# Ledger of designs, part 103: designed miniproteins, single chains, continued (4)

Each design is a single chain, and the fold is of that chain. pLDDT is the mean over its residues in the fold that is shown.

## One batch from the design tools (miniprotein)

Design m15587
Fold by ESMFold2-Fast:
Structure m15587 (fold): chain A 94 residues (1-94)
Amino acid sequence: MLSEEESKERIERVIEELRELAEELKDSNPETAEMLLRLAEEIRKAYEEKNEKALTKLDTGAAVIKSAIDAKDWKSLKLAIESTKRLLEKLREE
């Protein structure tokens, strides 16, 4: 298990990267930019709840999202965002 400090830094970095990408896509793909901002907020909430299961799933989801970003595959990116949100909703209802 990562230390609380390492987990915090990793989550904060992911949130920052998602927000930075949203700013880059704001003019060219505003729908995807909005989805990225919503995902960043969902990750922030999961971290505040200190849900270890959610954090593990988010770390995996973030890696998939980053791969889609690097490939500039906006279709796969949207699917990854939707899948990650669905997982977060399911974990909150437990």
Scores: mean pLDDT 69

Design m15588
Fold by ESMFold2-Fast:
Structure m15588 (fold): chain A 76 residues (1-76)
Amino acid sequence: MDEELLEKAEQAKKELFEALEILKEKNDLKTAEKVYQTFLDNLAKIKEAVSKEYHPKLDEIEEEAKKYYEEIKKKM
């Protein structure tokens, strides 16, 4: 169960990265902010649902997403 939520978090990160690349090409910063915030909200819910031992991996996913989002914003 926790492993399935971790897989879901990894998949959500990949989908976020793909969406952000498309939105960068369109210069749609407002939608980029919305999809990033939705990702963070969903990740927070996953973190509350999983055992503490999975929190470091979820924190890594969050940090990777934040760095990528910041780089995309710089290019818009």
Scores: mean pLDDT 84

Design m15589
Fold by ESMFold2-Fast:
Structure m15589 (fold): chain A 115 residues (1-115)
Amino acid sequence: SLEEYARKLVKLTSDLGLTEEEARILITYVKKKFKVSNEEAFEIVLTVLLTLSAIKRITGDDEISKERFLKALDTLTARSSLSQETIDKAKELIEDVAEKVGEILSVKNFVEAAK
């Protein structure tokens, strides 16, 4: 269910301070954008949020440019078992978010783009 995936997302990205409501908003946004299941939407959102989490842990920054984010995403996913389809959708999602809220990416801007 949407609620189960929202709870999983919050648990797996606890360092980002995401609320269950924000998690539901993000999954719903991605689900509608790509016309995918709750599970696939969850995987796409998780990919983006884990990239932001990794950047925050390495640099201390909670905001990053779209260009630097896409480079970080490529680096992190190169060693993952994620499908190329999920990776490509995560990249398309970031382009859509940047069109709505500008080229500085953050958890806050991702949630704002999804509203």
Scores: mean pLDDT 86

Design m15590
Fold by ESMFold2-Fast:
Structure m15590 (fold): chain A 94 residues (1-94)
Amino acid sequence: SVLDETRRLISELARLASEQNDSELFGLAFELQELLDEAEKVLSPEELERLSREATRVLREAQRLVEQGDFEGAKRLLEEAIERIRKAIEEAKK
């Protein structure tokens, strides 16, 4: 599923962050994983799939940036994705 692919990409990014000793990038990957777990509980399957597709695109771009040595760019993309997911979860709870 798209959600399973998103979770796999988060795990891969967390591993890359650990290998590079980037605790901030690791923390962002972990936070994104926790938010996806919350989103799965509160969003409809259709909303979760849409969110997961967007997260997958962001994660693939973040991975490319990390591979190119642009850790700051990767962190910015993850922070933006985290904020969008938080907002979607808050709106779903209302």
Scores: mean pLDDT 84

Design m15591
Fold by ESMFold2-Fast:
Structure m15591 (fold): chain A 85 residues (1-85)
Amino acid sequence: MEERLRAAADYAVQRLLEHHESLGLKAELKGVYETPQGLMSVVDIEKDGKVYQDYGLVGRERDGRIVVSLASNGTGETFPEVELE
């Protein structure tokens, strides 16, 4: 179970970085932290010459399935949850 959550976290981090890069933003992973809600990533994004921090809840288990949740505090965007097989 923990190994599957970590794999989901790695996937979520990669998707978060790709999302910011697709918007033309420079993104850098700063850390991954364990929280009561699952693993949370912290990413620095550069926009208009300024650096902002963005946060994503990267992986949790729900009813035997792995769910990846992402939310952007830096851009104000909310992403749909993704369920992994």
Scores: mean pLDDT 63

Design m15592
Fold by ESMFold2-Fast:
Structure m15592 (fold): chain A 71 residues (1-71)
Amino acid sequence: MTPEEVRLWIRLGSLINEVLDPVEAGELLQRIRELLLRGEVDEAKKLVREKLGDKAEEAIKVVEELARLLR
């Protein structure tokens, strides 16, 4: 994992923890990671929108950047 990937995962976790409790945030982060490793980027973005609602925009940008790096 590159330093840039680590920073993006930390940023994504921070954004998710603004909305969800730590347990739900951890579960969401794990599901996003699994989806991105399978190349299911649109499913990961959809899941983030469903879980974060109005606060999803910044988290979706981080997911898109992670998807670009994981290719």
Scores: mean pLDDT 83

Design m15593
Fold by ESMFold2-Fast:
Parts: structure tokens; C-alpha cells; sequence
Structure m15593 (fold): chain A 70 residues (1-70)
């Protein structure tokens, strides 16, 4: 079977406290996505976590790219 590349992107506007939590937990989030991909038999190609100011809050963007069998 051919392999297909899938990109999942999620964006959320969060409080400064939640943005700090995302930054602090980046390594744990990467480990969890790697674990989930492995459990599903997928190859994790990239994981990007971006935290940007958005007025008084922060915009958090999670972008995950993986390969899976079709």
C-alpha cells in the first residue's frame, strides 16, 4: 500500500498562564504525539508548536505531520 502524508493543524487563543504551561510542557507534548503515532503504526515527520502574542492573550498553533499506510 502507498503511504500518505497527513498534516493536522490546531489553533487556540489562550491566557498567558496557559501559554506558559504550553511552553513548559512542549517536550511532554512531543513525547505524547510520538507515542500516539507509534501506537497507531504511523511515522511522525514533524511537530511544530508556535506561541505568539495576540493582544492580551496568546495564539498557540500546533502543527503535526505524519505518514500512515493507506
Amino acid sequence: AAMETVTLEQTEVVSPEEAELVRANEAAMRARWRESAAAAGYELLSLEITVEPDGEKYRVTLRVTYRKPV
Scores: mean pLDDT 79

Design m15594
Fold by ESMFold2-Fast:
Structure m15594 (fold): chain A 103 residues (1-103)
Amino acid sequence: MEELIKAAYEAAQKAADEEIDAVTAGRPDLRPRVRELAQKELDEEMKKLEEYIRKNPDKVTLEEAIEMGRKAGRRAVARAVHKLQQELDPSLPLEEPEIEDPS
């Protein structure tokens, strides 16, 4: 159980770090601020994931825990970016969950 939670946490942190670097590639000046906000969101996501794993210890594999952690990390960064965008320019749209697909 603890190994699954640890693996999920490490996967979430790695995914969050990679996503922060990607979304701030053009704005490295914002990277520390995004990391601070993302850490708060990540703590909330990991609390939910830990509760799920503890309730379902026999149903969650190591691979599933890692994948859930990765998704949690990416969601945390998306929420952090949205909050930062609203703080920096309140005239920008509050909600940009997904693009329409280029095609």
Scores: mean pLDDT 76

Design m15595
Fold by ESMFold2-Fast:
Structure m15595 (fold): chain A 60 residues (1-60)
Amino acid sequence: SMEEEKLKLMNEANKKVQEDIKKRFGDLSKPLSFDELIEATRLAVKYYEEAKKKFEELRS
């Protein structure tokens, strides 16, 4: 179903965000700088936009 595909894409995107943030910044035991927080946010946006595009392709 489309709901199952959406959930799958969201979970895959969330996993990629978590893994890439940990790889680049390590464990968040220290506050990120504002520049690091902006970069982390850009990474999250990129993965969610990729997931959105894949979901839109499934709906077309």
Scores: mean pLDDT 82

Design m15596
Fold by ESMFold2-Fast:
Structure m15596 (fold): chain A 78 residues (1-78)
Amino acid sequence: SLKEKVVKELNLSRPVSEIDEVRYLGTSKKDKSKALIQVYFTDKTHENFEISSDSPLIDDIVQHDVEKGVEDIKRAVG
């Protein structure tokens, strides 16, 4: 699953069961080679992560967001 890939790639100390949501926030303005990822946990905390902008994890996150938030994505892109 996407959550299992996130735990592995971000080397999270927390299990998959504690992840509520994963969001792609876009590319870093300071370094275009880095992408910003936000992980929300079931305890209502979150952590921000920087990964490579070429990471296949970004495509997995975006695809998951398309499947869950088609209407929200349509609003974002016009």
Scores: mean pLDDT 73

Design m15597
Fold by ESMFold2-Fast:
Structure m15597 (fold): chain A 90 residues (1-90)
Amino acid sequence: MNYDEESEDYKEIRLALAKDFLESLIEKAEKKNIISEETLKRLKELLRKLEEGDPEVVEKLIKLVDELIKKGANSKEVEEEILKLLEELE
């Protein structure tokens, strides 16, 4: 059984992809001043929690990334969903 969604390798790939999306959004926000300083700090904290393996953040981001990949979402749609997730983690 080579395609187990519970496998550590599959989880690591999804985590790496979630991290890449989050890092890209942070870089874009810093360069363009598109979002508030408070929201930018919250995005950086979300990335830190993901890197530290926070179970709630990991679970929500993996699920989000998996759903977005299955839908063929573009980078803008991914960015919008990450910002929405940030509000849900209040």
Scores: mean pLDDT 71

Design m15598
Fold by ESMFold2-Fast:
Structure m15598 (fold): chain A 80 residues (1-80)
Amino acid sequence: SDEEIKKLLEEIAKLLLELGVDEETVKGAKDVLLELIENKNYDELLEELKRMLEFIKEHYPEAEETIKLIEKAIELVEKS
């Protein structure tokens, strides 16, 4: 559901801040993803989430909890 995806995005945003990603970058990314959900643009949402997953795997490979939540968000979007 959109509500479950939004909840995961809030948890991901919190973990990104804990990893040291700056507040402006996290806010900008979250705002874009939320707009895609509001517009029912799930194809673009899926592409952005996969891009985010690739970035985290490359730059923060030990962030297992963050990676797991992004993968869960991707799975929920694919089921929509």
Scores: mean pLDDT 84

Design m15599
Fold by ESMFold2-Fast:
Structure m15599 (fold): chain A 80 residues (1-80)
Amino acid sequence: SAELRERLVEIGAWIVAEVIAENPFLGSPEVLARAQEVAARLTPAEVDAMIEAVRRELGLPSDSAVRQLALRAFAEAMEG
């Protein structure tokens, strides 16, 4: 669903924002801006709840599987 895809994109953006906060990131300004916007809006607890909800909805074996789907969804959204 479109709602599921948007949730995956937000989870992916948040993961990228966490990586940026811990490590230097030399991606495009557009990628950085989108990741930071999501990180300013969502708490870690809200993202954990979103990951668990998606895991249950899709019948995935782990949080890691959701994170991989989320990162792909974010990458695809940013590619245009």
Scores: mean pLDDT 79

Design m15600
Fold by ESMFold2-Fast:
Structure m15600 (fold): chain A 64 residues (1-64)
Amino acid sequence: METQLRALVHDLRTHPMSLEEIERALRSLLENGISAEDILAAVRAHLDEATVAKVEEALRRLGE
């Protein structure tokens, strides 16, 4: 797992993040060439369903 993606998973697990904070982190990861599929795979593998749903909502807001 890439360093930036690992950092996001750690932050989501250990710190409360708002939807807006998640959107900013996801935008940075996408700009660095990490795919939405890789982000979702990592959060589904390591985090609870509520956090996964929040990440999915943030990705939906960032995408067309």
Scores: mean pLDDT 80

Design m15601
Fold by ESMFold2-Fast:
Structure m15601 (fold): chain A 84 residues (1-84)
Amino acid sequence: METQLMSLLTDLVKSGKIYEIIDKLPEKERKAFTLRYIKGKSYEEIAKELGVSKATVRKRVAKASEFIFEEVKKLLEEMEEAAR
C-alpha cells in the first residue's frame, strides 16, 4: 500500500496538487507527512524533531496517508466519471 501511495504522491507533487491536499490536513498530521514524504526523514528523525514517540509519528503519517489516499481516490473517480 505505501508503494502505491508513493507513486500517486509523486504524480501529485509534479502537478502541485499535493500541496493543496496537504493543506487540508490537521497541522500535526500535515507536519509529520511533510517530514516523511517531502523531506524523506525516517520515523526516528521525525520523532526527535517533533518531540513525540515513533509510534505517534507512524499514527500521524498513517492518518495523513489515509486522508490523502481518499482525496486522490475522489479525484480519480471524478476523472473516470468524466470519461464515461
Scores: mean pLDDT 74

Design m15602
Fold by ESMFold2-Fast:
Formats: sequence, C-alpha cells, structure tokens
Structure m15602 (fold): chain A 77 residues (1-77)
Amino acid sequence: HMTIREAAEKLAEKTNLDFEATKRLLMARLDEIAAERGLPPFTDEDEAKPALELLIEEAERENLLRLAELLRELLES
C-alpha cells in the first residue's frame, strides 16, 4: 500500500518540485485538516489513500481543481 511519503515523492515527480519541500507542504496541510476535524495528526508512514481523499475534498471545496486532479492521479496509481 502507498504511504503518504510515497505519495509526496510521486507528487514531486509529477510537478518537478523538491521532494522534501513537497512533503512538508503536504504534511502541513494534513495537520490543518486533522486539527479542523478533530483527527489525530498524520505521519508520513500512514496509508496515503485516506489522507489523499481528505486533501482532494478540501481542494475541491476551495476550487483548487488542478491540485484535486493531481491528487486523484496519485490515488489511482
């Protein structure tokens, strides 16, 4: 199963961005979502699918459609 770390690596590859920077941004956004929803904080070793589904939902809510599409491509990988 794909971890959040692996998802961050694939996202960095798709966007030609730095892996560590991409992982930090992804984890920071997941921390915000977890806090808002009363969930425990995510770790980069956690299963990517639940985290990606939350990120897609929030991206769509904020009308960040390109980001939502990139995250769906990772989920379907």
Scores: mean pLDDT 83

Design m15603
Fold by ESMFold2-Fast:
Structure m15603 (fold): chain A 65 residues (1-65)
Amino acid sequence: SREARERAAAVLAALKGPLTDDQVGAAASASGLSHEEAAKVGQRARELGGGVVTAEQGAELVLSV
């Protein structure tokens, strides 16, 4: 849902560090995204230069799913 994506984005933005694709996917799942949406977010993080993203990039990936 939109509310789950907004919660996941807020959680990721609060982490304030370089995040692995696994960490981004885990935060998305924990915030209530479906397993398909969480998998897509993790895949997109991996595609952004080796699977490490900023907190802000992670939040943007979640909001674009």
Scores: mean pLDDT 75

Design m15604
Fold by ESMFold2-Fast:
Structure m15604 (fold): chain A 100 residues (1-100)
Amino acid sequence: KEKEELLEKARKFEEDARINEEAARKNEELARKYEEEAERLRRKAEELRDDPEKQKELLEKARELERKAVSSQSAADINKVGADFSRKQAEELRKKAEEL
């Protein structure tokens, strides 16, 4: 039956949306943790102003964490776009099924 086929396709898109929303949430949380760790290292580096070698090491570690945060946030943004697309597809399929 055509209506059942459309509803099955809608459920698959709804599942894809949930997977992408979960991935976005995890990547956002990861980005936040990297940003917090980077900030903590920058504050520790400020306390070590009399030890330039240790200060440089902490600042380099902070920069790597900041890069990881940007990468994780970019992944989250891509997952959000995927989730929005899948939700819109599911809505259209459900509307079409209601007309049958």
Scores: mean pLDDT 89

Design m15605
Fold by ESMFold2-Fast:
Structure m15605 (fold): chain A 74 residues (1-74)
Amino acid sequence: SLEEELLRLSRELLRLQSELFGQPFKDEEELEEDAKRVTRVLVLSAEETGRPLEVFIRSLRRTVERLRRHRERR
């Protein structure tokens, strides 16, 4: 589902932000809870703006890809 894709990308985003920007490491439960919260906010934003959820998925995927590339550069 689109929500499952958002949840997957939200998890990846939070892990990358922790690794790259020195955010405190969260345990797996706290990270999963935060990822669900981010997913909920994005679903609400899609509903409020009338934009397809796929637009938010594409935007989040681009952000995750940029952060992955930044992590891989040495």
Scores: mean pLDDT 79

Design m15606
Fold by ESMFold2-Fast:
Structure m15606 (fold): chain A 59 residues (1-59)
Amino acid sequence: SSDLQRQISYLQAQIDAARRQIAAVRRTEDPDTAAARERALQALIDTLESQIKSLQEQL
């Protein structure tokens, strides 16, 4: 695979990990802390999705 394809796969794995963290935070944290951490994790996911889109446009 090209370096771009490897980077896309790595970023997708990071998105999957962030989604699992959101699920964990919902179970283990108080509601206010959970909401703040979910917001931060969703912002990370949005950034990673934007990076994937940019890399896909270079293929």
Scores: mean pLDDT 86

Design m15607
Fold by ESMFold2-Fast:
Structure m15607 (fold): chain A 64 residues (1-64)
Amino acid sequence: MEEKRKALLAQAEATRAQGDRNIAFLRKLGEEGTPESRAGAERGIAITREQTDADVKALEDAAK
């Protein structure tokens, strides 16, 4: 039981870290592009943040 909870919490941390890396990558792409590319990157960042938050919450809830 405890081993599974620890693994799920570790996976939640890894998922958050990956989401942060993906957001940083999209932000850089937006900075290097046109205004239209920047708007696209901002939408991508919002979607990535929402998905990462949902995935982390699901893993944390599974660890309860």
Scores: mean pLDDT 82

Design m15608
Fold by ESMFold2-Fast:
Structure m15608 (fold): chain A 100 residues (1-100)
Amino acid sequence: SEAAELEEERAQWERLLALIEEELKRRPDDERGAIAAALRRAGLPVSPSMIELVAMLYRLERELAELRRRGAPEEELEELRRRFEEELLERRRRVAEERA
């Protein structure tokens, strides 16, 4: 079902985030290298497009966490998510164009 697929996607993303944070502790100035290493450890394909998409998702997660620490209202968190969703959609479109 769609709900089960979304829960599995969320679990996979949470696992990847943990691996990214672990790799960043070992290489704090190399975000892309840390993401590539995390993708390999997760058994996921490593490509420039994949690294860039994951880097953007990780950046979103960090900014959301920072806003929560500052006690920002939920509305501000949702506004940040919308801005990132537009950019993520554009990057997914470019990946699709590269395959055409």
Scores: mean pLDDT 78

Design m15609
Fold by ESMFold2-Fast:
Structure m15609 (fold): chain A 72 residues (1-72)
Amino acid sequence: SNELIDKAFDALRAGKWDEAAEYLKESLKKDPGNPEVQRKAVALVLEAVARGASPETLKKIIDAIKEGDKAA
């Protein structure tokens, strides 16, 4: 029930890659070690790949996950 993860998916689906990465990072920081949020983070990466995100955009999303997990 993390509003930030829902905003990350909304931003991703709107093509707002930088906003999606930022919301994802803040979502992970808010709920450190939450398996549901971590599973949704993986799903977001897979959806970004399916939507044709560039390697640079994918790196930003992965870096956001790493930075979010650092708060755990």
Scores: mean pLDDT 80

Design m15610
Fold by ESMFold2-Fast:
Structure m15610 (fold): chain A 85 residues (1-85)
Amino acid sequence: MKLKVGKVDDTHYGLLSPDGELLALVSAGSSATVTYEGLTITVTIDSASSTVTITVKTPDGELIGKASIPVPDAGSIKDVTVSPV
């Protein structure tokens, strides 16, 4: 699955669809969960490591994909490819 992550403001990051639609807002040091294409996507922003972690689960909670990238800089949107686990 391909997704995007961008910095929205000083304390918030956005999870975006491949088309650039905002799916979820997540605070620095927090997590947000959204349903997209029938899957549960969780985005975690780890402020200590400056890392974004994305996990993709089925509706019954099976982990099917995970990705980790550095947090995007202000004005930057990063592509994220979620690999199968």
Scores: mean pLDDT 80

Design m15611
Fold by ESMFold2-Fast:
Structure m15611 (fold): chain A 87 residues (1-87)
Amino acid sequence: SLKLPPPEVQKRADELLKKLIEYANKAIQAIENGDVETAKEYVKKMEEIADELERLAREHPDSLWLQVQAALARMIVALVKKALENA
């Protein structure tokens, strides 16, 4: 089911995803500019956000919505990390 978590948890997940996308954009820009050190710093911040979303999903195991958000976050991290490895 697409049962949503409590509003405060939903808001937290939305804020985390927004921040993840912001850091992903900054990491990609750093990769494109050859700034490997800055890219690594943003990837680390992205991993911390993915860990937090995965924690929220574990605390709300009946929320398929949170499971999807956590999975999307981890996929974005993996894609940016792969881009960094190939830079």
Scores: mean pLDDT 89

Design m15612
Fold by ESMFold2-Fast:
Structure m15612 (fold): chain A 68 residues (1-68)
Amino acid sequence: VTLSSEAGREGVRLAVEAGASEDAANRAVTALSTGDEKLALDILVKAGLSREKAEEVVKRAVELAKQS
């Protein structure tokens, strides 16, 4: 499963805005594009985000992925 390029770019932007590096943001968005929300959350937490911030980023990125 692949996110649209627009949803993927916005997901990266949200993760960076929350304090993740671009590398961590890209890896997390790639995990989300394969449907692995738990892996995306783990990547963001290990990159330095709090669990609460990581959960907000994942939730928002999933919301954006539902855009047509």
Scores: mean pLDDT 75

Design m15613
Fold by ESMFold2-Fast:
Structure m15613 (fold): chain A 68 residues (1-68)
Amino acid sequence: SHMDKVKKIKEEAIELGLKLVEQGEPILTAAKKMIDYLESQGLSQEEIDVALKEFAERLQALRQEQAS
């Protein structure tokens, strides 16, 4: 379904973004690469915004675990 495809594409983009940050790329650069990928896959701005929010939440959670 379209929803299943969108979910997979968002997950792949988030994992790419997290990997880039772990490799030392700035967060804004990782986010820009995620946006470019998601736009190339035909996602709407609303779907891209959801993916960026999930990316930020996962990144914050990982940082909190490392700080504890």
Scores: mean pLDDT 83

Design m15614
Fold by ESMFold2-Fast:
Structure m15614 (fold): chain A 66 residues (1-66)
Amino acid sequence: AVFTQGQRQRFLSYVNKLLDAEVDKRTAVRLAAKFSGVTLNEDHIELLAQTATKEELLRKAEELLS
């Protein structure tokens, strides 16, 4: 799937905001995807949810959406 730069930026922004609000990684990723119009399969959600830090999650998300 090809996502626009705007969709990718919104996704990363929502993930960052939700994690700063202490939402768990899996829920943050699911909600960010829904709010930004990004479609992620369960394997991609699990990949991001298994990251140790917010910084690692955001890096992997950028790689995944590129």
Scores: mean pLDDT 83

Design m15615
Fold by ESMFold2-Fast:
Structure m15615 (fold): chain A 119 residues (1-119)
Amino acid sequence: MKFSRRELEYLARLLENTVGLRLSVEEVGKLAELAEKSLEEFRELLKEIAERQGLDWETLVRKIIDIFRYLVETYERDREAAHRLAEEYLEVELSDEELDRLIEVLRWIAERLEELLNS
């Protein structure tokens, strides 16, 4: 999946505000690249970043999956509720197009993270 800089900024903010994981835009971009190319290198980098912040990487990955799945499932049931929830987590106003794209991105990341835990 190809990400814009704004999408990487949204992902960084969402992760900080929901699971307490602090990532630069550059780190989010590198993790996204590795998630497509090498799950082993993705695992190594995420573990290193989590350990630097005193976080258990497996617990962190499960929390990210849970939050992202919750947003995706909310969107599928009630788009307006998902819009409000996403804006609350991001602390920014989203257009309908930005919300649709965010949900697509979150669904993709959750699937890649689930693959990581099952490998």
Scores: mean pLDDT 85

Design m15616
Fold by ESMFold2-Fast:
Parts: sequence; structure tokens; C-alpha cells
Structure m15616 (fold): chain A 98 residues (1-98)
Amino acid sequence: MSPEELLETMKKSIEILKEDPNNEVALMVLHMSVQGLIRQGYSEEAKKILEEGIKSLPKDSPAVPWILRILGDVYKSLGDDDKAAEYYQEAVKRAEEL
């Protein structure tokens, strides 16, 4: 799948999660698309879409902890281990608050 197709797939998955935040298929497709983008060197583009996605969702959305975890993976791929650790910790905290 091309980077352009993966970026579009991420955006569509986030739109589905706005309506159905517990949609496991959309969460899986989002995760796999981000991994594909990381492998192709599109980590910065994936990061921007995920950050925009989090801002577009309600704070208490069940999808937010999952997206925070994926964002941690992106920061780790960029070599920002401190930021990755922060996002992983926030994901756990937000999941416990649901």
C-alpha cells in the first residue's frame, strides 16, 4: 500500500472512531497503517494526523488511550524515547479513567 493510501486509511479510521470509539477493526486498521508509514519513513506525517485526531475526539473517548499508545510508537520510531514514555503513561492513565 502506498504512503498516500496509508495516510488516507488513517484519516478514515479516525473518522469511524469519532462515531464508534470501540470499533476494534478501525483501531487495528489505524495501528497497521501507522506501522506501514513508519516503515516507509512517514513517521512525521503519521504523527500530525494522530495529534489532530486526538484533538478532534472528546477527552473521555475510549479511542483516545489507544491513539495515545500508537502516538507513543511513532515518537519512539523518531528516536524521542522520553516523549514516547510520556504518551504510553498517559494512555494507561486515560484507559483507567474510562
Scores: mean pLDDT 85

Design m15617
Fold by ESMFold2-Fast:
Structure m15617 (fold): chain A 80 residues (1-80)
Amino acid sequence: AEEKLREAADKVAKALEDYGLTDQAKEFRTRVEEALKAGDLDAAIEAIREGIDLVFSNSTDLEKAIKDTTEIKKLVDEAA
């Protein structure tokens, strides 16, 4: 579970960085890592879902946003 959530978080952070949201990506990475260290998988999943929403809301390319988030959602579903 933790490994897949970390992989999902890395993909979200990279997508945010690609969209120029570097500070948000850093905050996001920190939030997921803190949740995982606390053993709070629900908090980690929620942070990843919020990150996905940020990717969609800031994307000018819906196809890219869908592709990026589809892989992330699969990792989250497999971790839950």
Scores: mean pLDDT 76

Design m15618
Fold by ESMFold2-Fast:
Structure m15618 (fold): chain A 81 residues (1-81)
Amino acid sequence: SLQELIDFIKKNADKLKEITIDEEPSSEALDAVVTALNELGLTGKIKIKVKNSKVPRRVAGASGPIGKELEEQFKKDYNIE
């Protein structure tokens, strides 16, 4: 769920580098993720990729390290490729 994504971001903020929202099925979900990133001071520092969406949207910026395992977990949980 969206709440699980937000909780994962909060728990792993120091380890996240790339979670890019390129496309998203709803603007409400995008806004919620952007709000969570803003609260953590990570806006523009993380790329979240959603491959099943039809409308391109970007909340992007690469900084800090992420583990491949963390990226794969996000891809699995949110149908990201």
Scores: mean pLDDT 51

Design m15619
Fold by ESMFold2-Fast:
Structure m15619 (fold): chain A 74 residues (1-74)
Amino acid sequence: SSEIEALERELLRLYLEALDRGASEEAIAQMVALIREAGRIVRDYEVNHKLSREEALERLREILERAREILAEV
């Protein structure tokens, strides 16, 4: 899904921005955990068929909001 790909790309962009801004080791670890969780959601939707597209999009948007909160504190 182009929407899922866009959300994954935005999450990676936020992670790279955190690195560029010199985010703490703790903040980077939190971002990496969110990236891993996003990967699990995408696999559960695309490969395992455990999640609907709507459920995957909702969960990815929640991850993006958490990533934005982490970046805002850098």
Scores: mean pLDDT 89

Design m15620
Fold by ESMFold2-Fast:
Structure m15620 (fold): chain A 88 residues (1-88)
Amino acid sequence: KEEEAKEAEEKAFKILEEPLLKLTGTLEPPLPEWAKLVEETKKELEEKAKELTEKYLETGKKEYLEKLLEFAEKLLEELLKRLGLLSE
């Protein structure tokens, strides 16, 4: 139960961090504004992960872990749009 919550948290952060790591490795130059946006986005994910994992531990409903992964994907999309790397 706690292991499942931890695994979902790790997977959520991987969803955010792996694409950013690839982009950082190819994009020149990295701007201070990008670092700030990444930090703010990670903080939002941390707060949502805490909320949703607590609800999962309380209710046992896997839906909360699924929502966490969906939220991570949504945060990545929003971050990429703010960085000008996605336009829709």
Scores: mean pLDDT 73

Design m15621
Fold by ESMFold2-Fast:
Structure m15621 (fold): chain A 66 residues (1-66)
Amino acid sequence: TKEEIQKQALDLDVQIGVKSIKRALSVVFNDAESAQKYDEEVKKLEKELSELVDANPDDIPVVYRP
């Protein structure tokens, strides 16, 4: 199910983007707790995306590869 794998990669990439923006906003508003929380969530999602790409190198577009 190449399409399902690509959808999972896209979903992870979107989540990383959203949480990265939230982290940046937390830094701007001097909210250290939220900034740290979102940074940790981004790192976890990046690891999941990396593992998905490594497991499915032929199915995931290069744009999602770290």
Scores: mean pLDDT 79

